# Ledger of designs, part 13: designed miniproteins, single chains, continued (2)

Each design is a single chain, and the fold is of that chain. pLDDT is the mean over its residues in the fold that is shown.

## One batch from the design tools (miniprotein)

Design m4417
Fold by ESMFold2-Fast:
Structure m4417 (fold): chain A 70 residues (1-70)
Amino acid sequence: MSERERLLAEIRELIRRGEDERAVELARQGLKDGVLTPEDVERLGVLAAALGREALARELSRLTKEWLAQ
């Protein structure tokens, strides 16, 4: 499994468990380290919204927009 696939699997598990702050932190670190793309984080936001995690979905969308503004 690639580092990207491992990190995405870990973040999805955190989202399912309701560990929102940790999920956002790993997504932010993944972007900073170049392991994740903005598109990966946007897709995580879509997953969060589909699971009814609206606050998390907004936070992940905000993180993606902030990253693209750099």
Scores: mean pLDDT 84

Design m4418
Fold by ESMFold2-Fast:
Structure m4418 (fold): chain A 85 residues (1-85)
Amino acid sequence: MTPEQLEAETLLALGLIYISVAKLTLSRPDVTKEDLEEAKKMLDKAIELFRQALELATGPLRKDAEAAIKESENLKKEVEEQLKK
């Protein structure tokens, strides 16, 4: 494993942690506006990490990063729609 591949994998793993935290926050039955704003911040951090991973990643890891970006962007749109209500 090259240093760049290790960095890409680490960035992807960190981004997935942020998505997991956002999903956990959104799964709460008592979700508040503050919880939605926090989830949005977590998703913004995840997207940033995945974009950095995508720049360093090669082969299958690129597809994983692209899929993770799409999932994060879709979740962010859902959070933004909830915040408008």
Scores: mean pLDDT 83

Design m4419
Fold by ESMFold2-Fast:
Structure m4419 (fold): chain A 89 residues (1-89)
Amino acid sequence: ARAEAEALAAEFKAAVREHLEDEERAQALITMVDEVMADPRASPLTQLNFLRALAEELAREFEARGRHEAAAVFRKIADRLAAALARLS
């Protein structure tokens, strides 16, 4: 569970660095992810739900802007996070 959450967080942060054009926003999102992943009070379930919500939001935002390739990347990450959550629930 924790190792899977860490791997998916790393993949999400890599996608943010690649696809977000706003470097300040990208850094803010990465910092927020790092803070949640480092919080000893956050369970793997909490971490995965947080990442899924962010990935779904970014997928919607990129789709709305016509950036279909970036939207597909974040949708794929969100789907993998949803699958991990289903196994833990």
Scores: mean pLDDT 85

Design m4420
Fold by ESMFold2-Fast:
Structure m4420 (fold): chain A 81 residues (1-81)
Amino acid sequence: DDIRKFLLYMKGLYMSNQSRRQKQQALQQGDTELARLADEVYRKAQETVDLYKNGEPLEEIEKKFKEMEEAGDKYLELKAS
């Protein structure tokens, strides 16, 4: 489904931009573990975007998007603690 792929791509772009900013903020505060988790989200978001740009199957894009969401959940859990 082309629409589903495009929505995952748009969310990947959004998460990429957010996580880059979150990493810089964490580094400014000396929180190296929070910065590491933000960087993981950024990398997975970029991989999701690249899979879409390369025309990869929906299943591959969804798998990488799920990895990105799981990394994001870990970031939010650490930030809330």
Scores: mean pLDDT 88

Design m4421
Fold by ESMFold2-Fast:
Structure m4421 (fold): chain A 71 residues (1-71)
Amino acid sequence: MEQAVEAAVGNANRLYPLSEERRRELEEFVRREIEEFLERAKSLKTDEEIIAASEELLKRIVEKARELAEA
């Protein structure tokens, strides 16, 4: 879990550099999003469904990072 959160936050921070406080907010958001994704993944049966859910997750993370950078 933590490695996935750190990787996602690190990638988003390269696109939208954040302050330490904003980065903590992003880490908390990403952790919740990944937990939700993992729970949903238990009911997904095809690679296509998992890929689609993963793309949605990445989109939400990038959008959150953008919002935090603009605030």
Scores: mean pLDDT 77

Design m4422
Fold by ESMFold2-Fast:
Structure m4422 (fold): chain A 87 residues (1-87)
Amino acid sequence: HHAERLSQLLERTMDRVLDANRDTVSPDTIQRARQLMQQVSQGLIQGDRQQLLQALQGFQDLMSQTTNGQLRAALNSIMRMIQNFLS
């Protein structure tokens, strides 16, 4: 269904960017991004709006901590898709 499809798309988007930038993005940032994606996947599948809102806050914090342009673009795209799902 839509939630499972969206979850899969968002996970692939994040994994692709993290793998492409593993030498320029800190291991802590990679770990945090993967943790937030796990929370997003669970929130989407379970329909947990509070969990999704909490994950959005986590992504905003991560955005403020990274200067990597590809990661910032991916985070913006992922946040927009989650916000659209919640609307």
Scores: mean pLDDT 86

Design m4423
Fold by ESMFold2-Fast:
Parts: sequence; C-alpha cells; structure tokens
Structure m4423 (fold): chain A 85 residues (1-85)
Amino acid sequence: DLEEKLRAYREKFEEALAALRAAGLSEESVELARRLAEVSVEGELALRAGDRERAEALAREARRLAEELERLGAAETIAEVLEAV
C-alpha cells in the first residue's frame, strides 16, 4: 500500500528532522533536507505512475537541493544523523 508506505516515510522523516534540529543544524539546512525528502518521494510516485519526464525533473531538483546542503556543510551531519536513526 503506497499510502501506508508514505505515512511510514513521513513519520520516520519527521523523527529524523527532529534529530537534525537537536544536533544543531540550522533551520535553513533542515528546510532543505525536508524539501529533498519530499522531492525524493514525489520522484518515486512519478516513476510508479510511469511519468519518466516528471521523475527526471524531480531527480534534477533533488540533485540541486543536495548540492545546496553540501555547500552549507550540512550533508555530512545529515548522513551521520540518518546512520544513527
């Protein structure tokens, strides 16, 4: 069930965001991480719907968000927190 999987992802993601805030990440970095996760979920939905063009566009947006997080120095902290969760 896709809806059930999305609910589970949302719950784990909110838990991960709380951990990132507790680890001292800026609200800017937390917001970018949230958007990256949202775009990743939307990309999976597009692939399941057979919309490859939309999936490719969402993959490009995810890359842009990941690059911005790396520029802010947040990518390593996010990876460390997610490995601990």
Scores: mean pLDDT 74

Design m4424
Fold by ESMFold2-Fast:
Structure m4424 (fold): chain A 64 residues (1-64)
Amino acid sequence: MLEEFRERLRELGFSDGEIEAVLRYIEQKGLSKEEVEQLIKDAERVRQLRAERDAMLAAGTAPG
């Protein structure tokens, strides 16, 4: 189970250090499979929002 989440986090562009921190958090909290799946969905959403923000910044910061 945790190895599957490690690969998903890598696909989302997380660094090895960030992945290890997330996996440690899951182990320390004793999260259920459902809670871990929700955590991954939340991570995907955060990455989407960051990408949207970066796109907006790129559009707004180009000198005309």
Scores: mean pLDDT 73

Design m4425
Fold by ESMFold2-Fast:
Structure m4425 (fold): chain A 84 residues (1-84)
Amino acid sequence: MIQLTPRQERILVTLAGSDRPQTVRQVARDVGITQPTATRHLRDLQRKGLVERQRRGRHTVYRITDRGRRTLVQIAGQRARQRA
């Protein structure tokens, strides 16, 4: 069972929406957080196997993994089970 903080979920959704590798700067801008905060969350997501880090020349980019996509589907399913 993988539990995500709201910020980690937002980062993962942002990566899933583009289907393209993104820089820390792009993730930080899209989520509305600072680059150091984005880096910290991306590292945690990488440790969980939900994102992959790639080096492209002098830049570091991150992409969502298949496990990351499955985790988002699970979160959406949990929201659908909410009872009044």
Scores: mean pLDDT 78

Design m4426
Fold by ESMFold2-Fast:
Structure m4426 (fold): chain A 100 residues (1-100)
Amino acid sequence: SLEDLSLEELKNRVISAINSWKAFIDEVLAENPDLPEEVKKKMEEAKKEGDKLAEEAKNATTLEEAIKIYERFLELKKETLESMPESVEAARIARELMLK
């Protein structure tokens, strides 16, 4: 579980997950140039929020802080995916995987 990781290992995993998520958003934007402007704006805002969470993760001093940042990231990821149109295949697949 996350609690079984060292603080540094957990921080690195959280930052890595955020960076992978930002790369995914960049790919969606590149592959779907005709997305509505409001959707593109939400994607760009999600990347900025991800950057803030990554900085918070770098500065986390306890496992509890790092876990809470990761949970906030998962919520951001969910909200971002739910804002994408059903026509975005990659977002549809990612949303389904999150729902398990």
Scores: mean pLDDT 81

Design m4427
Fold by ESMFold2-Fast:
Structure m4427 (fold): chain A 64 residues (1-64)
Amino acid sequence: SSVVSGSAELKRDGRVVARAVVSRDLETGEEKEEIVLYEPVSEEEIREVREQARRNLEKNIAAR
């Protein structure tokens, strides 16, 4: 598959309060981001989970 994904979860007291998934098609360079909020989170927390998902995407690409 040409599509690689990275994901991250924001947890509070062991509960998942937000999740981010970033996907990239390695043939086209197209990226897609999905952020799901289960509980209220700050803009900074959203940025942090998004950045962690992107870091995990880059790690998954580099591990190929």
Scores: mean pLDDT 84

Design m4428
Fold by ESMFold2-Fast:
Structure m4428 (fold): chain A 73 residues (1-73)
Amino acid sequence: MLTEEEKKRRAEVALAALGEERGRILREGLKAGLSQREIAERLGLSQATVSRYIAGLIRASGAADRAELAELL
């Protein structure tokens, strides 16, 4: 079983791989509970791209869902 600390570490590594500005905006959006559309508007990306990023962060971190991912960030 992954510890909360290990999940957080993996989430941070995966987020950093997206770049500093994109990682910051995605972190802020997820923690604020923004929709994929609102995050996409802030990033200047499509909702499909944001959905792929969020799915990638969930997979990399071992979070069960988007809500757990937001708590880890």
Scores: mean pLDDT 84

Design m4429
Fold by ESMFold2-Fast:
Structure m4429 (fold): chain A 101 residues (1-101)
Amino acid sequence: SLEEQLREEREEEEREIELAVRLARHLGASEEEIRELEEAVRNKDEIRVLKIMLKARLRKLGRDASRIDELSEEELEELARRIVEEERPKAEAEYEKRLAE
């Protein structure tokens, strides 16, 4: 039914918001940034989501986040790709540590 489809879509949206919020909190995002992130996810504003997540990640890494809002979509995607590649070895080390606990 249409009602079941709308409920499933809302449940999927809520799961996406929960995952994004948990990651943002892990990255040290403020409660204000988390509210902005939730709104961006609900509005399906992928560029705004990417900007908020990149700002939080760069700050956690001790890097300058001041120019994120000035970057193009292509520059944001390229920066995200570089950060993922740089963080991959650290994520693997943290996973190994968690398995040893």
Scores: mean pLDDT 75

Design m4430
Fold by ESMFold2-Fast:
Structure m4430 (fold): chain A 110 residues (1-110)
Amino acid sequence: SLEEARQLLAAGKYDEAIKKFEEILKENPDDVEARILLAVAYALQGKGDEAIELAREVMEKHPDDPRVRYLARDLASAAYSAFQTDLLPKIAELAEELRPDAYGLELAKK
């Protein structure tokens, strides 16, 4: 279930969480919440390219979904927490292209 996958993610069991989210998406490919959480799990595991690719697909397919609005910010938070700061410029570029109003990290010069 999505709840079990979230619990695995919270426990730091990223490989198990990713596998569970992939199983959910195989049954329901348009599950926006599962796609968001899978992108976050990829970022936490250091799979930055997979995280950005999945996030782009979700943001392009569901541009007006409130859950997707904050995806770039959530990814940036996950990357920062996991010390994957090399992902931050890629996340910023994605946010500027698709969701500029939702990106909460000020990584650019003011």
Scores: mean pLDDT 75

Design m4431
Fold by ESMFold2-Fast:
Structure m4431 (fold): chain A 61 residues (1-61)
Amino acid sequence: SEERAYRLAFLVAIEILEKDPNADIDTIAKRAMEELDKKGVKVSYEIAKRAAERAKQYLNS
């Protein structure tokens, strides 16, 4: 589901930001898509970007 894809992308985005706090949204979104694709999970760029934006807001609040 789209909701499941978003939650998985959000969790991966958090992991990326923990290692690279200055990563831009586009970089986070693309890396999250690549990591999830390796695990057989397809995520659109739109969903990955929204998850990356949310993850960055969550950690930088």
Scores: mean pLDDT 86

Design m4432
Fold by ESMFold2-Fast:
Structure m4432 (fold): chain A 78 residues (1-78)
Amino acid sequence: SVSGYSKELLEKLEEIAKEAEKLVAEVLKEIKDEKLRKEIREAVLETIRKLSEAKTVEEIEEIYEEFKKKLEEIKKEA
């Protein structure tokens, strides 16, 4: 059981999880370099950890924006 999760926070987590899954799948389809694919997987794991510690909708949004920025940086290397 997690204390402090509101309905809004849970709904935002589900929304972000679905969007992130789709975004990761699209990026992995474009990137065939195994090293870059590993960096994407590591970014996903780091983001999951951060989201698990998030206590507000704003924190979730900030974590997701950071994740998207990191994916764009990895895409520039491809």
Scores: mean pLDDT 79

Design m4433
Fold by ESMFold2-Fast:
Structure m4433 (fold): chain A 119 residues (1-119)
Amino acid sequence: GPPKPVVVVGLVIAPPDANLTAEQLVAHARRLAEEIAQKLGLKDKLHPVGEAGDARLGVGAAVFSTDPEKRAEVTADKVTVKGGPVYLAVEDLATGQRVEGSFDTDVYNGEVTIEFEGG
């Protein structure tokens, strides 16, 4: 059958002294998502689904999918995605420390909600 639609989520956390704007936080999250997509062999197959940045919380999020009809709810506090495999990367911009994970929701068409507290 056709390949399953994939969702790629990039999340960045900045310390309070980083003085990054919401736009800069989103740019870092987008870069992280693109790096993960390259590792997965997705290249230019990604469509933007949503992005959010909050300078007060020090959080940036960027969400992409290989399915242009895919939808996600994206805020600086949470990302909610329904159905399909989800690849997540989180980077601490102070240390460069990165955590990566994957979730497969295809079987249940389930909702994946990822919540973050800035601070």
Scores: mean pLDDT 74

Design m4434
Fold by ESMFold2-Fast:
Structure m4434 (fold): chain A 78 residues (1-78)
Amino acid sequence: DLAERRKKRLEEAIELAKTINDPLSVLSKKAVEAFKAGKYLEAEAYIVKIRMQRRNITLEELYKDELEAVKEAEERRG
């Protein structure tokens, strides 16, 4: 089940990477290509590199869908 969990997390990260419209798009394209080629470790490495560079700005841009889901849950709770 570890492989399935890792693939699911990577799929979510790749979907977020596709929404990047800045100079990091080169890294996001490489991550998507590696994922399509079944090179999941390489795809994860590119995602981590994007995440590290985004740390100086905000991780919200990389994880916006997850953050929006958390915000909705918090708003519904009040």
Scores: mean pLDDT 66

Design m4435
Fold by ESMFold2-Fast:
Order: structure tokens, then sequence, then C-alpha cells
Structure m4435 (fold): chain A 68 residues (1-68)
């Protein structure tokens, strides 16, 4: 649980630090981080995976809104 929360915070920090990047660049960066996390945690539950994907999509959507 705590490692998952730490990773969610890492994704949020990445989005905050890269607000000047395009939405596509942010999406690619977030997807890369998610892929690495899932590769390291192959036992990630469907619920945890859903939370990670939803958080990624929320950060992407917020970044797009700020760019418009």
Amino acid sequence: MKSLEEFLAEMEEYAEENQDKSSVDILEGLLGKLEAYLAAHPDTSGEERGALVRHLLALYAEHRKKQE
C-alpha cells in the first residue's frame, strides 16, 4: 500500500515538474513510469492497477486542461 502511494506521489511530482512539456510528452513519461512499476510488481492487483491507471489519466487530463 505505502509503496503504491509513494509511486502515485512520484507520478504527481513528475507532472508538476514538467508542466511546460506537451501533453503527449507527459503521457509518454507517465506510461513509462507505470510500465516500470508494473514490471517490478507483477503481483499488482486489479484494484491497484485500476488506481494507477486512473491516477495517470487524471494527471494527463489536468495537464491538458492547463495547456488549453
Scores: mean pLDDT 78

Design m4436
Fold by ESMFold2-Fast:
Structure m4436 (fold): chain A 101 residues (1-101)
Amino acid sequence: NEKLQEEIKELIEEMKELVLELAEETDVLKQVGLTLRIIGLLLDIEKLTEKAELSEEVLELLEELLELVEEKLKDPSLNSLQRTTLTLLKEFLEELLEKHK
């Protein structure tokens, strides 16, 4: 379980970096690439979290990631791709946290 929790933490930190990059990215083709990477990580997190109960540390990191996504979604300059991707991630994180709280 500890090894699994560490793998999940690494994926969450990578997701945080992608969220920050997507929010600042102005090139639409690069936004598409970032969106696909975010979806891939989301599926990996989903698969790993189905196998075990989440540690308190992992839950705290997921809550921090949700707060980051919510903050970025307040930006009125986001295009439809950025907004749709971040909204999908927000919904996923809310469902995941609800399931494990």
Scores: mean pLDDT 88

Design m4437
Fold by ESMFold2-Fast:
Structure m4437 (fold): chain A 62 residues (1-62)
Amino acid sequence: ATLVVPVGADATEEQVAAAVEAAGARVVSVTVRGDRAVVEVEGSEEQVAAAAREIAARLGAA
C-alpha cells in the first residue's frame, strides 16, 4: 500500500521507516518530499492504518 502522510520539515526517511516498523508493517520504500512522506508499506490493513497513525503522531506537522 502507498501512504502519503504530512510530516515536519525536519522528518527523515529513517524516522518514517522506524514509525512504520513500530506499527508492525514492513517498509518497501520511503521518500520524503518537503512536508510529505511517501511510503510503500506491506502488511495487513490494520498494520498499514497503524503505520499512517504512527507517522502522523511522531512526525506530523500538526
Scores: mean pLDDT 79

Design m4438
Fold by ESMFold2-Fast:
Structure m4438 (fold): chain A 83 residues (1-83)
Amino acid sequence: ISEELAEEVARLGVEAAREVAKVEDDRLRAIQLATQRAVERAKELGLPISEDEAASIAGRAAALTLQGLSEDEAVKKTVEWMK
């Protein structure tokens, strides 16, 4: 998977986590919902990535976002994790 594609999917995870956090206060449930939302969005956008890879990337970015990291930092650390 390209770094650019991984960054795009990680950003979808960050965005989903921010939206889910508005209505879900359980961290593990919020990560699960954000991951599902980001995977569905990646499918809608037709991104050339498998569901399993998208879930791994988006889930990590969502978890980091819910820990309080900025979008740029969450994306960077998620992409670094994949190297």
Scores: mean pLDDT 84

Design m4439
Fold by ESMFold2-Fast:
Formats: C-alpha cells, structure tokens, sequence
Structure m4439 (fold): chain A 76 residues (1-76)
C-alpha cells in the first residue's frame, strides 16, 4: 500500500502524463481542464485533512485523485 508521500508523487507523475497527452493532441483541452479542476479540488481537501492530522482522510482523497487521473489517461 502507498504512503501519502508516494500517492502525492503518483499524482504528479499522472498529471505530467496527462499534460503530455494534451500537448500531443490526444486529449481535448476541455477534458483536460475538467480533470485538473476535480484533481485540484481533491488535493485541496487532502491537504486540509493533513493539516487537521487526519492522514486516513487525506489518503482517501489522494487515492481518488489518482483514480480520476488513471481513468482520464485510459480514455485518451
């Protein structure tokens, strides 16, 4: 199972891949923007949970962000 630090690194890796797909014309800008808005919402909630000392809630938000990014990459 991944730590919070490993999950955050995975989010960065997947976002970088999504940017590459957009730049290659394989992902529409509108879909890219939609995915990034949702991911940023989840990351903000995860960071707030970490500030509150709730590591489990933070991990769930990071895991959901990874899932959304992986689903977006599969559709491209």
Amino acid sequence: HMSVEELLAKVKELVDKLISLRDAGKLPQEEFDKVLREVNRLLSRALQALRDGDVETARKYFEEAVKILEEALKKA
Scores: mean pLDDT 86

Design m4440
Fold by ESMFold2-Fast:
Structure m4440 (fold): chain A 65 residues (1-65)
Amino acid sequence: SMEEILAEAQRKLDELGMTPEQKEKALEAVRAILEGKQDEAREILSTLSDEVRNKVIEILKELLE
């Protein structure tokens, strides 16, 4: 389920030592992608640093493969 995927994403983000603000934005991006909201996901990802954005993409690859 989407909730299970989001819980796993949250666990992986916690392991990376991100700030609460970075984690919240990263989880919003993951949720938007899972909901098929491509434009919203792109806008959220554009507000993240390259490092955080790359980690979100890596997590999604692991969760969806």
Scores: mean pLDDT 78

Design m4441
Fold by ESMFold2-Fast:
Structure m4441 (fold): chain A 109 residues (1-109)
Amino acid sequence: MEGNKLVEEARATLSDEELEWINIVLGAVQEVIAQIIEEKGELTPEMLELMEKAMTTLLKVLLSLEPEELRELAEKFREASGDKEKVLELLKNTPKFKEVYELLEKLEE
C-alpha cells in the first residue's frame, strides 16, 4: 500500500524527465537483484522482504533528491547498467544509498 502511494504521488509531482531518471536508477538496481536471485537459484520469503525494503528505500531516497543530483546519478547508473559490480560500487560509494547497499549485501549472502 505505501509503495503504490509513493508511485502515484511521484507521477503527480515529478516531470517526465525526473520520472525517466528515477526509472533508470530503479531498473539498474532491479537488474542486480535479478542476477543475485539467478546466481542463488532460489527465492525465499526472507529474500523477498529484503528486496521490498531495498526497492522502497531506494525509491524514497530518489524522491528526496534535487533534479540535478537525480540526473547525474541516472547517467552514472545508465553507464553501469548490466554490470552488477559497478552498480553495487555506485550504491556503496553514495552515502544516501548506504542502507540500500547493506540490504543488497544481505541478499547476496
Scores: mean pLDDT 80

Design m4442
Fold by ESMFold2-Fast:
Structure m4442 (fold): chain A 71 residues (1-71)
Amino acid sequence: GTEAEEYAEKAFRAAVAGDFETARRYLAKVKELDPENFEEYVEKIVSFIESLDLPEEVKRRRVEFIRSLLE
């Protein structure tokens, strides 16, 4: 895979571990390396968060935190 794909995988693993600060930092690196595919990687993590058995308010805050990179 590309360097961007490696950072995207690290971001996803961090999100699975509940470490959204680390996930966001790795996604920021993906944005620098692969801006064309960056939005797709963001939405994969968002979809993962939305699939979790967590209160809707918690999921909303995590999604907003991750999606803030698109701004």
Scores: mean pLDDT 85

Design m4443
Fold by ESMFold2-Fast:
Structure m4443 (fold): chain A 71 residues (1-71)
Amino acid sequence: MEELRREAERLIEEMREIAEKVEKGELSKDEGKKLFEELSKRAYELIKKTGDRELFERLVETAKYAQEVLN
């Protein structure tokens, strides 16, 4: 449980970093979208296994932020 929770938190943080790199021009929007989709899918699968609602809310908030940056 705790190990999966920490891994999901790490993936959410990586998703945020990807969005920030796109904003700074260090990563293209196309590359950012691809990486974000892969990380988001992995984080969602881990969160489903943990049943952690707080992590799910953080994933949703991070996805909304990234959607504004990537589009």
Scores: mean pLDDT 81

Design m4444
Fold by ESMFold2-Fast:
Structure m4444 (fold): chain A 63 residues (1-63)
Amino acid sequence: SLADAILAEFRARLEAARTPAEVQAVVRATQARIEAEFSPEEQRRLMDEVAAILEEIAAARAA
């Protein structure tokens, strides 16, 4: 689905990000795309998924 594609792309871009500024740029771009493509109900769900992926990647990098 489009949602799955956006989340997979977000994960890949987040993993490739090397600086905090790059991480913030990826997050902002992903949020903007979600806001443009989805209903408010789907936006809330997808923003929760984005937050979960962020926490997962941050935890993996801290280990």
Scores: mean pLDDT 84

Design m4445
Fold by ESMFold2-Fast:
Structure m4445 (fold): chain A 107 residues (1-107)
Amino acid sequence: MAEIRALQSELATRVAARGGVAGFILDEDADAAAVREAIKAAEEILPQLRPGEPVLVYAGKTAAGVPRGAAVLFDAEFRPLAAAGVGGPDTTAQQVVDALLARFRRD
């Protein structure tokens, strides 16, 4: 628990230093290994970050219990600009976007 919070704070600080905003989605099964995979994905897209752009970081596990992580960079209109992490980049980014849109549509 403390390790996950430290990892989240460190990434949020690095994103904020570039003028961005970091959001985190953690599955109930997310452990420190899954969060590290998500941070690795975020580090791949950080060079593309512009001021005001949100970065979404996802950490969880597959059905088989394997740690997974992804990061998606969005523009001001919440369109995905870049993604890294689990599986095929485009498919994983779209799944994360669909999950976010489903939550926002619950208004």
Scores: mean pLDDT 67

Design m4446
Fold by ESMFold2-Fast:
Structure m4446 (fold): chain A 102 residues (1-102)
Amino acid sequence: SDKEKVKEYILSFMHEEGGFGATKEPSYLLTKAALLLLNELGGVPSEYFDQALKAADIVVLAMNENPVVKSQDLNGNDVEADLKDEKAIEAMQEKLKAAAGV
């Protein structure tokens, strides 16, 4: 299923301590985009629920302090992102789907 391919691809970026990133540091932009896309695709598998909750907390804290954050793209390059920019979130979600082969 294309849905399952996208979910597995997104989960491959999940960090044990929370967040999603292509490098050792979680990416705020990728984390918000990934969590919203996983929710649209039916939610996170139960074995990842704790990590997903930690990831959500990281995004909420960043948005409350300063929504414009230094983050990373899917190649691990530093980018500045506004976590309230719905278009930036949608663009990251489309990149995730394309990279998953969907």
Scores: mean pLDDT 80

Design m4447
Fold by ESMFold2-Fast:
Structure m4447 (fold): chain A 94 residues (1-94)
Amino acid sequence: SIDDIIQQAQQTMQQVNQIIDQIRRTTDPQEMQSLIDTGVDQLRRTGDLISQARNMGIINNDDDTINTVNSMHTQMGQQMSDISSLVQRLNQQM
């Protein structure tokens, strides 16, 4: 269902936020790289879920779902920016 897909996307977004926090606390470059890779994978999965929910919202003419996925897409963009900044930090340490 649309609700199940939205809940899954919200869960993966929360996991990305936890990974970002872990990267910020980590001083080991190898651990940072592993966490960055995991975060990027979770963002890709989140993007797929958001796209799926959006398509279902369009088919069902569900403006509430479309508004929800637009908000999630904006938050995902911020998470991508945060990870990009952490990648730059890692590159400076290597």
Scores: mean pLDDT 85

Design m4448
Fold by ESMFold2-Fast:
Structure m4448 (fold): chain A 98 residues (1-98)
Amino acid sequence: EKKEKLIKLANELLDALSEFAERSTDLDVQIEAGVLIIGAAVALNTLKKSDDPEVIKEAAELLKKYARKGAELARQQGLTDIADRFEKIAKEIEELLK
């Protein structure tokens, strides 16, 4: 159940990061979003392949970190709707880690 919810949140984060990259016209911001997409995809793949609670927790912490970084970048770009989506994803991951 917890792992399945984290996988869903990882997919939601990837969707939000993709939309953020497409809506940004700043090349440097698009590159930063691309790095976050790669990191989130690796964490998602780790969640799918591992049943180790410690590994699952590490992947979830990385996803939370990427969601928070995405929120910061989106707010700097004035994309408050996407920033709010990132913050919600980070909060839901944090609740699952308790």
Scores: mean pLDDT 89

Design m4449
Fold by ESMFold2-Fast:
Structure m4449 (fold): chain A 61 residues (1-61)
Amino acid sequence: SEPSDERVARQSQINKATNDLFNAKSEEEKEKVIKQMKEQGFSDKEIDAMLTSADSLRSLL
């Protein structure tokens, strides 16, 4: 089964947010990305998961 366009769009938003968090060079830049995610309707739980993923990726580089 193929994903719906809405599901693909949501996954794209998640990927972009995770990438923006991964590329954030300061705590202030992270806070700006978090604010944008909240405005896009992401829950605190989803934001925490993306922060954890971005931090894990940084630790491997």
Scores: mean pLDDT 75

Design m4450
Fold by ESMFold2-Fast:
Structure m4450 (fold): chain A 65 residues (1-65)
Amino acid sequence: MDLPDIDPEAAGRVLAQVVKDRGPEHGAAGLQGLMKAVPEYGEAIRAAFLAALDPETRAEVEKLL
C-alpha cells in the first residue's frame, strides 16, 4: 500500500524546485538519493520530476542520471 507521506508527484515537484533554485546537478543528486532511499517509488518520482521540468532543463538533468 502506498504511504501517504510518500507522494511521487509532490516529491518530483520539490526536486524540480531544487533545480530552479540550486541547478540541475542538485536536483539530479536529490533524485538519486530518493531512488536509493525509496526504490519502490523511485521510478514514479523520476517520472514526475522529469515531467515538471522544461525540455532543455530535463535534457541537462538526464545527462546527470
Scores: mean pLDDT 78

Design m4451
Fold by ESMFold2-Fast:
Structure m4451 (fold): chain A 68 residues (1-68)
Amino acid sequence: MAKNYGDAASSFAGSGYLDLAKKHADNTIKEGSPEESAKQLKLVGDAAKSNGYDDLAKELYERAKEME
């Protein structure tokens, strides 16, 4: 229900890695093929979900589907 992950992303030590992964995936989309980029976004989304970042995982899954 309440979401504070996006607002506190820069101050969340546990989400530092995921923020870097998200930016890395975004850069990959610009240079990589849609199919490969979609697979990478799904992997990052799975990692986010496993670490309890449901909102981030959902966003990454949606972006991956847009590339397929």
Scores: mean pLDDT 61

